# Ledger of designs, part 103: designed miniproteins, single chains

Each design is a single chain, and the fold is of that chain. pLDDT is the mean over its residues in the fold that is shown.

## One batch from the design tools (miniprotein)

Design m3815
Fold by ESMFold2-Fast:
Structure m3815 (fold): chain A 78 residues (1-78)
Amino acid sequence: MSELLKAIEEKDGEKVAELLSKIPGVDEEQAKKAAEEAVKAREEGKSPEEALIKALKALEEQGIDSKEVSEAMSALQS
């Protein structure tokens, strides 16, 4: 299991934000916003995978290119 997906499953927003901030082009504020969306989705009963998708969409809405997010996610999950 990826470290990011485990942090989302555990609702560890601080750890999710830390891991997302390692994506090139993502600052701490953008990472925190995405982490909040993931934790909220988990508290609403969504799966860790679905919560991760919510976090990635929050980064895209903040201007992070979906291609850059996908490439960084591949690196973080490998």
Scores: mean pLDDT 75

Design m3816
Fold by ESMFold2-Fast:
Structure m3816 (fold): chain A 89 residues (1-89)
Amino acid sequence: DPEERKKLMREANLLMARLLRAMARHSPLEEVRQIFLEAAKKLEEAAKNGESVDILGLLEETLQQARELGMSDEEIGALFAQAVQELQV
């Protein structure tokens, strides 16, 4: 059912936005917090308007920006783990 697929995509966008906002809360640098918050806002806007967004491209861009600001993959992984723990509690 195409409508069920659209519903699941919107739900996925909102869950990803929640994760990115949680990662922003745990980010030590203001610049890193801003890039995660901006990515979350794009996903929330797409979900609100029923628009398609390149989720993987947005995530790849956001992670690359975090690396360019000096974050290691280990540090990014730690933010992800902290965000997941926050959202499960």
Scores: mean pLDDT 83

Design m3817
Fold by ESMFold2-Fast:
Structure m3817 (fold): chain A 59 residues (1-59)
Amino acid sequence: KVKELIVKMLELNPDAKVSAKELAESSGLSQSTISRILKELEKEGLVERNKDGKYKYKK
């Protein structure tokens, strides 16, 4: 589903720092949907949020 799509996008560029807006633009999904999923992934330990509000794949 959508959550797996976002994980795959992050896995393709594991060193990239991405905002919810950037992921929304590249995926065609709403920014609010992306933000919700990123928060879920952060709680699961798959991504980390930096002080600038950008997300990185944690692995």
Scores: mean pLDDT 77

Design m3818
Fold by ESMFold2-Fast:
Structure m3818 (fold): chain A 60 residues (1-60)
Amino acid sequence: SAEELAANAAAGAATGVGGAAASAYHWQRDSGGDPVEAARRAWEGGPEGGAAAGIEGALQ
């Protein structure tokens, strides 16, 4: 839903790098990718990585 989408995106952005790592981890785990590698890259992206991961989470 739009409410869940907005909440997920806001949560990802608000939690910053930690939120980005968590989001990337769950995304890759669910997709059959490498969750650890995805989380590492999110950490390297910093706050911008947090926003991107939040958007990815919102799209799920």
Scores: mean pLDDT 56

Design m3819
Fold by ESMFold2-Fast:
Structure m3819 (fold): chain A 57 residues (1-57)
Amino acid sequence: EEKIKKAIEELRKKGYLEEAKLVEELFFKKKLSAEQVIFKLRKLGYTEAAEIIEKHL
């Protein structure tokens, strides 16, 4: 949980506001695992956002 929160903060700091919002919804509201969130981001083409989250895990 803490690692995902730090990843979301980095996304917001870099201006990936929509991607940060999506990650927050998928992880906290939908209760997806970090791996499932990363796969979803990559499938949607948010490759850089997925890489940021992966680096924090």
Scores: mean pLDDT 82

Design m3820
Fold by ESMFold2-Fast:
Structure m3820 (fold): chain A 87 residues (1-87)
Amino acid sequence: SPRDQMIDRLNDLSQQMTSQVDRVQQVGSDQQIDQVRQIWSRVSTRVRDIHDRISQGIPVPLTELQNAIRMVQDGISFISSITSQSQ
């Protein structure tokens, strides 16, 4: 279903962002680590809320799934932008 495809996409992007966060925490500057922690805190809280609601059988609107996907994509782009500036 479109919902299942969006959930799969959200999970894939969340895993990608988690990998970026972990890498920045290992090799990034203190400023980069602080910025990444701030964005990851906001994004992970939203993703966890959606996952918790899905696991409880609470309906999550497709628009909310789309917004979460966009939020993760924006986070990935932001992390990429601040890490590329250190190259």
Scores: mean pLDDT 85

Design m3821
Fold by ESMFold2-Fast:
Structure m3821 (fold): chain A 64 residues (1-64)
Amino acid sequence: MELERETQEGLAEIGRSVALKFAEKDPEESVELLRRMAEWAREQGLEETAERLEEEARRIEERA
Protein backbone atom coordinates (compact mmCIF):
# COMPACT_ATOMS: atom_id res chain seq x y z
CA MET A 1 0.00 0.00 0.00
CA GLU A 2 2.69 2.53 0.97
CA LEU A 3 4.92 1.50 -1.91
CA GLU A 4 1.92 1.84 -4.22
CA ARG A 5 1.38 5.48 -3.23
CA GLU A 6 5.09 6.26 -3.59
CA THR A 7 5.20 4.65 -7.02
CA GLN A 8 2.10 6.55 -8.14
CA GLU A 9 3.62 9.86 -7.10
CA GLY A 10 6.92 9.05 -8.81
CA LEU A 11 5.29 8.09 -12.08
CA ALA A 12 3.03 11.16 -12.05
CA GLU A 13 6.13 13.31 -11.57
CA ILE A 14 7.91 11.58 -14.46
CA GLY A 15 4.81 12.14 -16.58
CA ARG A 16 4.90 15.86 -15.85
CA SER A 17 8.61 16.04 -16.71
CA VAL A 18 8.03 14.20 -19.98
CA ALA A 19 5.11 16.50 -20.80
CA LEU A 20 7.20 19.62 -20.24
CA LYS A 21 10.35 18.36 -21.96
CA PHE A 22 8.95 16.64 -25.05
CA ALA A 23 6.07 19.07 -25.59
CA GLU A 24 8.67 21.63 -26.70
CA LYS A 25 9.99 19.32 -29.41
CA ASP A 26 6.89 17.44 -30.47
CA PRO A 27 3.64 17.72 -28.52
CA GLU A 28 2.13 14.82 -30.50
CA GLU A 29 4.92 12.47 -29.44
CA SER A 30 4.60 13.68 -25.86
CA VAL A 31 0.87 12.97 -25.82
CA GLU A 32 1.33 9.48 -27.26
CA LEU A 33 4.13 8.67 -24.82
CA LEU A 34 2.07 9.82 -21.84
CA ARG A 35 -0.91 7.75 -22.96
CA ARG A 36 1.28 4.66 -23.33
CA MET A 37 2.68 5.29 -19.85
CA ALA A 38 -0.84 5.69 -18.48
CA GLU A 39 -1.87 2.37 -20.04
CA TRP A 40 1.19 0.68 -18.55
CA ALA A 41 0.47 2.19 -15.14
CA ARG A 42 -3.09 0.91 -15.30
CA GLU A 43 -1.83 -2.60 -16.10
CA GLN A 44 0.34 -2.36 -12.97
CA GLY A 45 -2.71 -1.41 -10.88
CA LEU A 46 -1.68 2.25 -10.59
CA GLU A 47 -5.03 3.67 -11.61
CA GLU A 48 -4.56 7.11 -10.03
CA THR A 49 -1.20 7.50 -11.75
CA ALA A 50 -2.75 6.45 -15.05
CA GLU A 51 -5.46 9.12 -14.64
CA ARG A 52 -2.83 11.77 -13.89
CA LEU A 53 -0.82 10.82 -16.97
CA GLU A 54 -3.96 10.89 -19.14
CA GLU A 55 -4.82 14.34 -17.80
CA GLU A 56 -1.33 15.60 -18.68
CA ALA A 57 -1.74 14.20 -22.19
CA ARG A 58 -5.10 15.94 -22.62
CA ARG A 59 -3.68 19.23 -21.38
CA ILE A 60 -0.85 19.12 -23.90
CA GLU A 61 -3.29 18.20 -26.67
CA GLU A 62 -5.50 21.17 -25.74
CA ARG A 63 -2.55 23.56 -25.78
CA ALA A 64 -1.31 22.26 -29.13
Scores: mean pLDDT 71

Design m3822
Fold by ESMFold2-Fast:
Structure m3822 (fold): chain A 117 residues (1-117)
Amino acid sequence: MEEREMRLEVDIEMAPAGEPQERTVITFRGTDVATGEETELARIEFDGRGLTGTEVADRLGALFTRVNELLAAGELTREQLEAIVREVFGDRATVTFNRLAGIRLLPGVVRATFEAA
């Protein structure tokens, strides 16, 4: 396994308020603090068809509540993130990982652990 200290950014791409919520994409992106290399750590694609913007926002809030709880407890693993996505979004979402095994919150950065290539 490989470990990197990274700056974590979360990007959310969603339809404007009042429009059909057909696709929401949540990207967890890390920038390596030593090299400046950017890596997509995890990507969640969520099908919001038939949901209101409020219902989509509520599910996003639930996702980030669960993620923050696990990060505060120590480490968020790949398996835990997959379980949270299933719990929050059901069969409406898919998760893709770029070899990510887990992330741990540190002061000012995260430590990301990667599976062997």
Scores: mean pLDDT 80

Design m3823
Fold by ESMFold2-Fast:
Structure m3823 (fold): chain A 55 residues (1-55)
Amino acid sequence: SAEAERARKEAENALKAAQALGHEKATRLSQEALDAAREGNYKEALELLKKAGLA
């Protein structure tokens, strides 16, 4: 779905940005969000991105 695709891309972009900045907490939360999106848990992925300040 479009929502699922968006959540995955947002998590991927967030992870890349956090890694580039060396921000450990944001990197961890973004990785968890990407894992949740890959498992099909898109609501959890978006909530993790919100905790990272990225959604």
Scores: mean pLDDT 76

Design m3824
Fold by ESMFold2-Fast:
Structure m3824 (fold): chain A 59 residues (1-59)
Amino acid sequence: DEKIELLKEAAEEGDAEAQARLAAYYYKKGDFEKAREWAEKALELDPNNESAKTILKKI
């Protein structure tokens, strides 16, 4: 999926919002380990990221 590849590239480059979106993607797919990893990375860059905090609460 082209859109997911672009999200992965942005997340690897340190875009906190892309990392949070990638975490949401993995959560939706049922991959809770990857969802946690990306949500934690997003919060390291942006501690106030509500999407990442919400995902971690659901895991």
Scores: mean pLDDT 83

Design m3825
Fold by ESMFold2-Fast:
Structure m3825 (fold): chain A 66 residues (1-66)
Amino acid sequence: MYEEILETIEEAKRIAEEVGDEELVREAERLKKRVEQSKANGLTLEDLFEAARLKERALEAKRRAE
């Protein structure tokens, strides 16, 4: 789970960087730090869903930029 969440966040950040959406990049960095802190206290399915939602937003931004 942790690796899957982290990979999803990193992919979302990469897409946001390609599109030039600095706000999405910032949100991805914030979520990554929160997930890394949560690793010590237990990750939740909500963390996974939030990462997936972030990636969906990045993909939508990429589609609109084209």
Scores: mean pLDDT 77

Design m3826
Fold by ESMFold2-Fast:
Structure m3826 (fold): chain A 85 residues (1-85)
Amino acid sequence: SAAEKARQARIEALRTEVHRLIDEGKELVLQKLKENEGKDSKEVTKLIAYAIELVGLEYEADQATDPETLERIKKRVEELLKEIK
């Protein structure tokens, strides 16, 4: 049906957006880790925790079968990006 096709297209589009945002987050973490090399150990620990959460969200996004789950994951990734920046 048209509704089923629209739902699947939305899932695919959201998953693609989530992966793009996670990739941005991973790059930001790597950049900030380089900037903090040999400096603030607490900031390094925080950045590593963000990286682990991003990897977990990527796994959850790959397993997600509904748009609502992907929208929640996207919102959390966007929140993490604001915290990392």
Scores: mean pLDDT 88

Design m3827
Fold by ESMFold2-Fast:
Structure m3827 (fold): chain A 80 residues (1-80)
Amino acid sequence: SLGELSEEEFEAAVEALFARYDTDGDGTLDAAELRALLRSLGYDPSDEQVAALIATFDTDGDGTLDRAEFRRLLRFLAQS
């Protein structure tokens, strides 16, 4: 699980997951891409839960997660 990864393994996972699910290649993850990613990790978030996660970690209010915001979200999930 994400919580069992070392810091280096965690950063490698962030990089690989972001690259895989950024299907548009724009350097951000939208709600649909994030939901698909979380489901690949064994989560089954509702649309409301995905929206709440984005709202929590999207500090700039653009409605998407950049790499830094996504890293913070995954770390939150790994440790909670």
Scores: mean pLDDT 78

Design m3828
Fold by ESMFold2-Fast:
Structure m3828 (fold): chain A 93 residues (1-93)
Amino acid sequence: AYSAAIAANPNNAAAYNNLGNALLVNDNYSAAIANFEKAIALNPNNANAYNNLGFALLQQEQYAEAIASFSKAIALNPNNAAAKNNLAAAKAA
């Protein structure tokens, strides 16, 4: 899945991640999820997109999917404190 073609579109991945964040601010969790999934499809190593996806899933009470997304964020960036905190919250729910 990692290729030069994915690396050539990081700005599109960032744009989808930013749109997803704007949708989260407006409590539009379903649309936010769709945009974070597009960001991940364009850049599968984006730890922040996985953390943001997990947060949107957590808000929709999709705890198992949220845990998987936060775990992926931590695997990509072990220093992601937000993902670690969010993972603990999802496991406690």
Scores: mean pLDDT 81

Design m3829
Fold by ESMFold2-Fast:
Structure m3829 (fold): chain A 64 residues (1-64)
Amino acid sequence: MSEYLQKAARAALEGNEDEAIKYLKKAVEIGKPSDEELTLILIAAVVGNNQKVADLVHKIAEEL
């Protein structure tokens, strides 16, 4: 997992929506996340109650 994906997952888990979205977008720009990596971020977003992050993960998965 890239450093940006790890930062996105942590921010999502902590409820920091803006940071999670920022790092998730950076991760997508530098490399295509795997379905497994996207699933982990989705779980973190659900646990952290971040609906916008969950919606963004679904949108990224649909374009893959």
Scores: mean pLDDT 78

Design m3830
Fold by ESMFold2-Fast:
Structure m3830 (fold): chain A 65 residues (1-65)
Amino acid sequence: MKKFVIIYAEDKEKARELEKRLREEYPDAEVELIEAPDGLEAIKLAFEIAKSHPDVKVFYGVGKL
């Protein structure tokens, strides 16, 4: 089973759009959204999850770049 984790701080709508795309492209995959209090914490959470769960693909958003 493929699992995706999306971590966001500033732009919830972009996180939702990515979640929708991943669910559409990978209908059997688990997709989880995690809100962080700021961009730095979002990045920290992304690295911790990727380190602890190498089978999980992690995305993080830190605003509009």
Scores: mean pLDDT 75

Design m3832
Fold by ESMFold2-Fast:
Structure m3832 (fold): chain A 91 residues (1-91)
Amino acid sequence: AYSIEQLIGLALRAIGLIFEAERLLEVAEGEARELAEEALRLAEEALRLVKEALELLEEGKEEEAEELARRAEELLREAERLLRRARELLG
């Protein structure tokens, strides 16, 4: 089960990926830019889901919170993968 501490960790990871994507978008062009833009969208969606999961946990809705947290983790893994590829294209 996801703890409050685990959800806070996911939120911080999402925030870090948002900042990284925004930094890449300042210099990225072409395919690298497209990957960074998609990663930004995924990280922002993950942060939204984590915030909803935290609210659900506070209400005692553990199963619903777990479902959103798992979805957020999947989005964060994909965002991390896309940002890695964008960095590889930049050098």
Scores: mean pLDDT 89

Design m3833
Fold by ESMFold2-Fast:
Structure m3833 (fold): chain A 58 residues (1-58)
Amino acid sequence: APSKNVSFEDLPLAVAYQLVAWSLGLKPRALPASLRGERVNAAGVPTEELYARIEALL
């Protein structure tokens, strides 16, 4: 379902880069809480978009 309350302008790029680096096996740090959470991921971070980006890099 579409989340109208999700803002890409508020997306922390550092978090996105950290997730990508972690997925590539670069000094893996604990996954950000916002990305590990269920609802907070959809509300704060567009998980589907991040997964698409990560898959493109893999």
Scores: mean pLDDT 48

Design m3834
Fold by ESMFold2-Fast:
Structure m3834 (fold): chain A 65 residues (1-65)
Amino acid sequence: MTDELAALTARAAEAAREGPDAAVEAVAEMVASPSEAARTAARLMAEQVRRIDPEAGERMLAVVE
């Protein structure tokens, strides 16, 4: 569980370095996970990204919701 969540989070962070489209796709994978923890982490990441890049964060939140 923890390792899977860490891997998904790390991938999403790396995807964010590639660009907002890749970051949104990574968050979509987390939301598609059957793990409630992964979906919660996706939402928290979207909120965090919104603080530093409001446009990218809003796109990620749209996928989470």
Scores: mean pLDDT 72

Design m3835
Fold by ESMFold2-Fast:
Structure m3835 (fold): chain A 88 residues (1-88)
Amino acid sequence: MKEIEEEAAKAILEGNIEKALELLSKIKNALVYIHNKVLEAAGGEPLEIGDISEAEKLNEDLIEAVVKALLGKYEEAKKLAEKALEKL
């Protein structure tokens, strides 16, 4: 799992959000977990999802970096990805 998180953080730093999402898709329900955080940030209601226990174990700075990138906040996303890499 840590290797996937590290590679995803590096992909965000390179501006390759598609690669980060592909890497995170290997973790059970991680993409739907991230999508719910994007919905919450936009003022929407979260979708019901299944078991998110593996997604919840992901580095919180990495998850926030992906959320910021999906919202078009790329500078904030890169800073969070750097912070995630320091702790991974």
Scores: mean pLDDT 79

Design m3836
Fold by ESMFold2-Fast:
Structure m3836 (fold): chain A 94 residues (1-94)
Amino acid sequence: KRLSLEELAEEYERLARYLEENELDIPEELKERLVELLRELARLLREGRLAEILDVSQEIIDLILTLPEEYRKPLLLFHTGKISAEEFIEELEK
């Protein structure tokens, strides 16, 4: 599924809101940093800032790899475009 940059930004903002509003078995500092990076990526996607998009995307990948194993796979699937924010939420709520 090909999304526009605006649609992709909306997906990242949706995920960031879910993570911020819900209690998860993720250390608070790591969750806050992930939310900040997801929102920054959404902003950069809307602005079309390709070099900064790549840098923040890599920071998100690096952060995901430090999370508990149960969150790594769903987050990587979302970040690689394999699942939507809605599908990510459904996977965590199973």
Scores: mean pLDDT 84

Design m3837
Fold by ESMFold2-Fast:
Structure m3837 (fold): chain A 76 residues (1-76)
Amino acid sequence: SMEKKVEELEKKAKEYMKKMIEAAKKGDEEKMRKYAAKATEYVGEIGYYGSAEKATEVAKEAQKKGEEAEKILKEK
């Protein structure tokens, strides 16, 4: 089912958002950027398999988490 596929993609996007924050807390800019790119990739797949509305929602969360990661990294 497409709904189950989209739910799995959301879970993966959020997992990479968490990894991004963790990398930022460790001062690992390279890993932070790589995890951010992975989260963005999964958001794109949500748009392809699901709805633009759901993709936009997850994209907004990714943007907010990305801003938090940048702030953590710069304050490290």
Scores: mean pLDDT 84

Design m3838
Fold by ESMFold2-Fast:
Structure m3838 (fold): chain A 89 residues (1-89)
Amino acid sequence: KAEELIKKGKKAFEEGKLEEAIKYFEEAAKVGDDEQKAEAYYYLGEAYEKLGKKEKAAQYYYRAAILYEELGKLKKAQEAYDKAHELEG
């Protein structure tokens, strides 16, 4: 279930197990609904940002922003766009 994968990913992320967190968030993005995919993409952005992979992080933040915008979650979309912009500027 995507919800369970996101929870496991968050736990791995908080424990500094970034590669494990990425694996869980990638699986969540594959099996989740649009809202769960947006959440998973946002966390993939955070995990890649912590790894210093700025291009990958920006790509995932943009993907999260687009999905949040399509879902009408404009504040979350703006937060994700701001994150992506900071990594590129």
Scores: mean pLDDT 87

Design m3840
Fold by ESMFold2-Fast:
Structure m3840 (fold): chain A 67 residues (1-67)
Amino acid sequence: APSREELELEVEASLLLMKAQIYKKAGDYKKAAEEYEEAARIYEELGRHELAEELFKEAEELRKKAE
């Protein structure tokens, strides 16, 4: 079973992902990208490398839209 600390990180990453989606829908692409990048870093720490990679890719696309 994951530790309490790992569960807290999963909750934090999920909240960041939710905030990223809200910012994306609002057109705040820079803030959305920042939230996706933070969520991706947490998932990477948790060993969820494939998910982290997808989130980093989404953030990169959003940063291009913010230009």
Scores: mean pLDDT 86

Design m3841
Fold by ESMFold2-Fast:
Structure m3841 (fold): chain A 74 residues (1-74)
Amino acid sequence: MEELAKALEEEIKKAIEEAKKNGEVTEEEVEEALKKAPEYAKKLAEYMLKALNTPVSAEEEEGLRRIRELVEKL
């Protein structure tokens, strides 16, 4: 779980840097997103592990997408 959360955190940070490079977000939004990235990565990792251990349902897929959208809105 910890390794998955760290991998997701790295991907989230890369997405934030890409948004910053495009000028789509302010420095303040970047700082807030980076602060929250570890927490969102852990939540996303928990959902992914749950999906891997149980049959993937439409509700679980929607939950994972929702968490990703929350991170992107930071």
Scores: mean pLDDT 66

Design m3842
Fold by ESMFold2-Fast:
Structure m3842 (fold): chain A 74 residues (1-74)
Amino acid sequence: SEADKLLEKAKKENSAELYYEAGLLYLKAGDREKALEAYEKAAELGNKEAAERLGLLLEEEGKLEEAKKYYLLA
């Protein structure tokens, strides 16, 4: 898929922006688990948009303390 290709490129380039884009495509495709993993990597690499989206998704799961940590990175 396009998301899988972006994820491979993100891994090769260690790119926060490409991890974030891969996460967006996974979420659009309904693959929440892969989206969370991609957003986590993007947030770790300094992508603030990924950190905010990861926080929102974790909040939806009731993981409020984890969500708070990522909101602080946003």
Scores: mean pLDDT 85

Design m3843
Fold by ESMFold2-Fast:
Structure m3843 (fold): chain A 95 residues (1-95)
Amino acid sequence: MEEAEKLLQEGKKHLDEGNFEKAIEYFERAIELDPDSPFLAEAYKLLGWAYVQLGDYDKAIEAFEKALEVARKQGLPDEFIEEIEKMLENIKKKK
């Protein structure tokens, strides 16, 4: 397993367990390890979701906007882009 993918999986596990701060740590490490990774957009998306759970909407918005930027640059499916756009709209409505 790629090291970046492994960090992403560990972050997801902590996210599922409600350890949002630990999840953020793993997602940030995954992003830093390989900025050209095919997992980069997913890592930013999950980072944004973890910040939503902590109530840090400003950091969540920043992470989701980065996820969209990477997803568009890498040519990821419209389905992935639409999911993040919906999350951004929902957060802006809560704020």
Scores: mean pLDDT 81

Design m3844
Fold by ESMFold2-Fast:
Structure m3844 (fold): chain A 67 residues (1-67)
Amino acid sequence: SLEEELKELLLELGLSEEEAEEAVRYAKQGNLDKVEKLIVKGYLKKGDSGKEKAERAGKLAKEIAEQ
């Protein structure tokens, strides 16, 4: 599912299980600003190696919010 894919990407970006689950909850609520902050937190830990995962996570969050 899109929710599982988002969670996996956020865990790979170095977020905790709790932070990844919270991001999925925010995406389902349409609170993309909160999701974006968590994605940025993960990206800042990984630097350039996390860029593609961060971009994909943002796209998945938007798609989840539209459903």
Scores: mean pLDDT 83

Design m3845
Fold by ESMFold2-Fast:
Structure m3845 (fold): chain A 100 residues (1-100)
Amino acid sequence: SDADELAKKALELAKEALELAKKALELAKAGKVEEAKKALLEAGEAAGLAAIHLGIARRLAAQGKASEEGLALMEEAKKLLDEANKIIKEAEKLIKKNEA
């Protein structure tokens, strides 16, 4: 279904956002400010796209248009997206501290 395909895409983007967020945090910890900023921008873009796809998938799910598999993918995507956003915030805080 369209909801299930959007849920799959949201999960892929959430995984990408989490990987990029972790990379940004490690670069920030290493004092590699410019590389950390680039990874953080890419993480934010992936997280934003994941949120959009997840939002549309959830709207379709509310209309009964998602499978049980699609609902599970949405839950996993939300979990990974929430984790990515927490790490993004930590990386932003460290970058700001290292620029001061």
Scores: mean pLDDT 90

Design m3846
Fold by ESMFold2-Fast:
Structure m3846 (fold): chain A 64 residues (1-64)
Amino acid sequence: NAEEEFKKYDTDGDGYIDEDELLAYLKSQGLNPSRAFVRELVARIDRDGDGRIDFDEFKEMLSR
């Protein structure tokens, strides 16, 4: 459930996930991605260029 996962990693409740929170999420899924991989993933998904992803972008990532 994307909404439950997003809320779990949106630790400050601002409606965005940063690189550190996304890395923590991927590690919880049994992955061990590099920092460079996470940075590129955020850059591809982050349409506003602020280095964070919102809930809609997070859902799009999970649907792939």
Scores: mean pLDDT 74

Design m3847
Fold by ESMFold2-Fast:
Structure m3847 (fold): chain A 70 residues (1-70)
Amino acid sequence: MKKLSDEEGLKLYKEVSDLLASILDKASSEEKKKLKELFDKFLEALNNRDKEKALEVYKEIKKLIEEIKK
């Protein structure tokens, strides 16, 4: 597996945290639950230094956030 560097992991974590903070006021209760599930999965990937999994979940989070904004 491709490993995440500490710098890459921290950068991704900040980007995801900022995106989640920006959308929480606009998300429904069901959308918030889905975002939490994805964020938990993202944190597990970061803790495992799984770069491919972290990027995959990051893309899913971004896609869901864009759907909420529509």
Scores: mean pLDDT 80

Design m3848
Fold by ESMFold2-Fast:
Structure m3848 (fold): chain A 115 residues (1-115)
Amino acid sequence: SVDELVEELLRELEAAFGLKPRKPTPEQIEKMKKVEKEYRPLARARADELKAAFGLSDEVAERIEQAFIYGYAAAKTGNLELGARKVAELASQAPTEEERDLIRAAFFAGVADAL
């Protein structure tokens, strides 16, 4: 389920990066939108590289781009639960395990770019 994947992603964020979830606030949501916009060009470039490497469709590349953005914005704002939930929703829409793994990897790479 999406909730189960969110819990898994939050555990891995703590284990890999020492990041703990914070309660989302209206100010954090607003800041997250701004951070998403600022990171989008780099996220697109990274998604295009993965698209070329793995022979992905435009639709899958767009989901990967969004996963990078959610990871970066979550780490920059501390809104880890919202970021994890958004990427879990993207992964749930992926038709293959390979695409789900790439979406998950993109999320963590976005987090790393923010640190």
Scores: mean pLDDT 83

Design m3849
Fold by ESMFold2-Fast:
Structure m3849 (fold): chain A 55 residues (1-55)
Amino acid sequence: SKEEEIEKLKKEMEELERKGVLAVIEGDQATLQEYQAKIKEIEEKLKELDPNYKG
């Protein structure tokens, strides 16, 4: 369902945010930038699926 797709995307975003924190701690700027780009993509998909999504 649409709700299942939203839940999956939120889970992926949370995982990327967690990995992003670790990348900051490790000083891995390239990996951090990659995760931030993927998070942005997921946010856009969430807004498309739910127009009332506030980020």
Scores: mean pLDDT 81

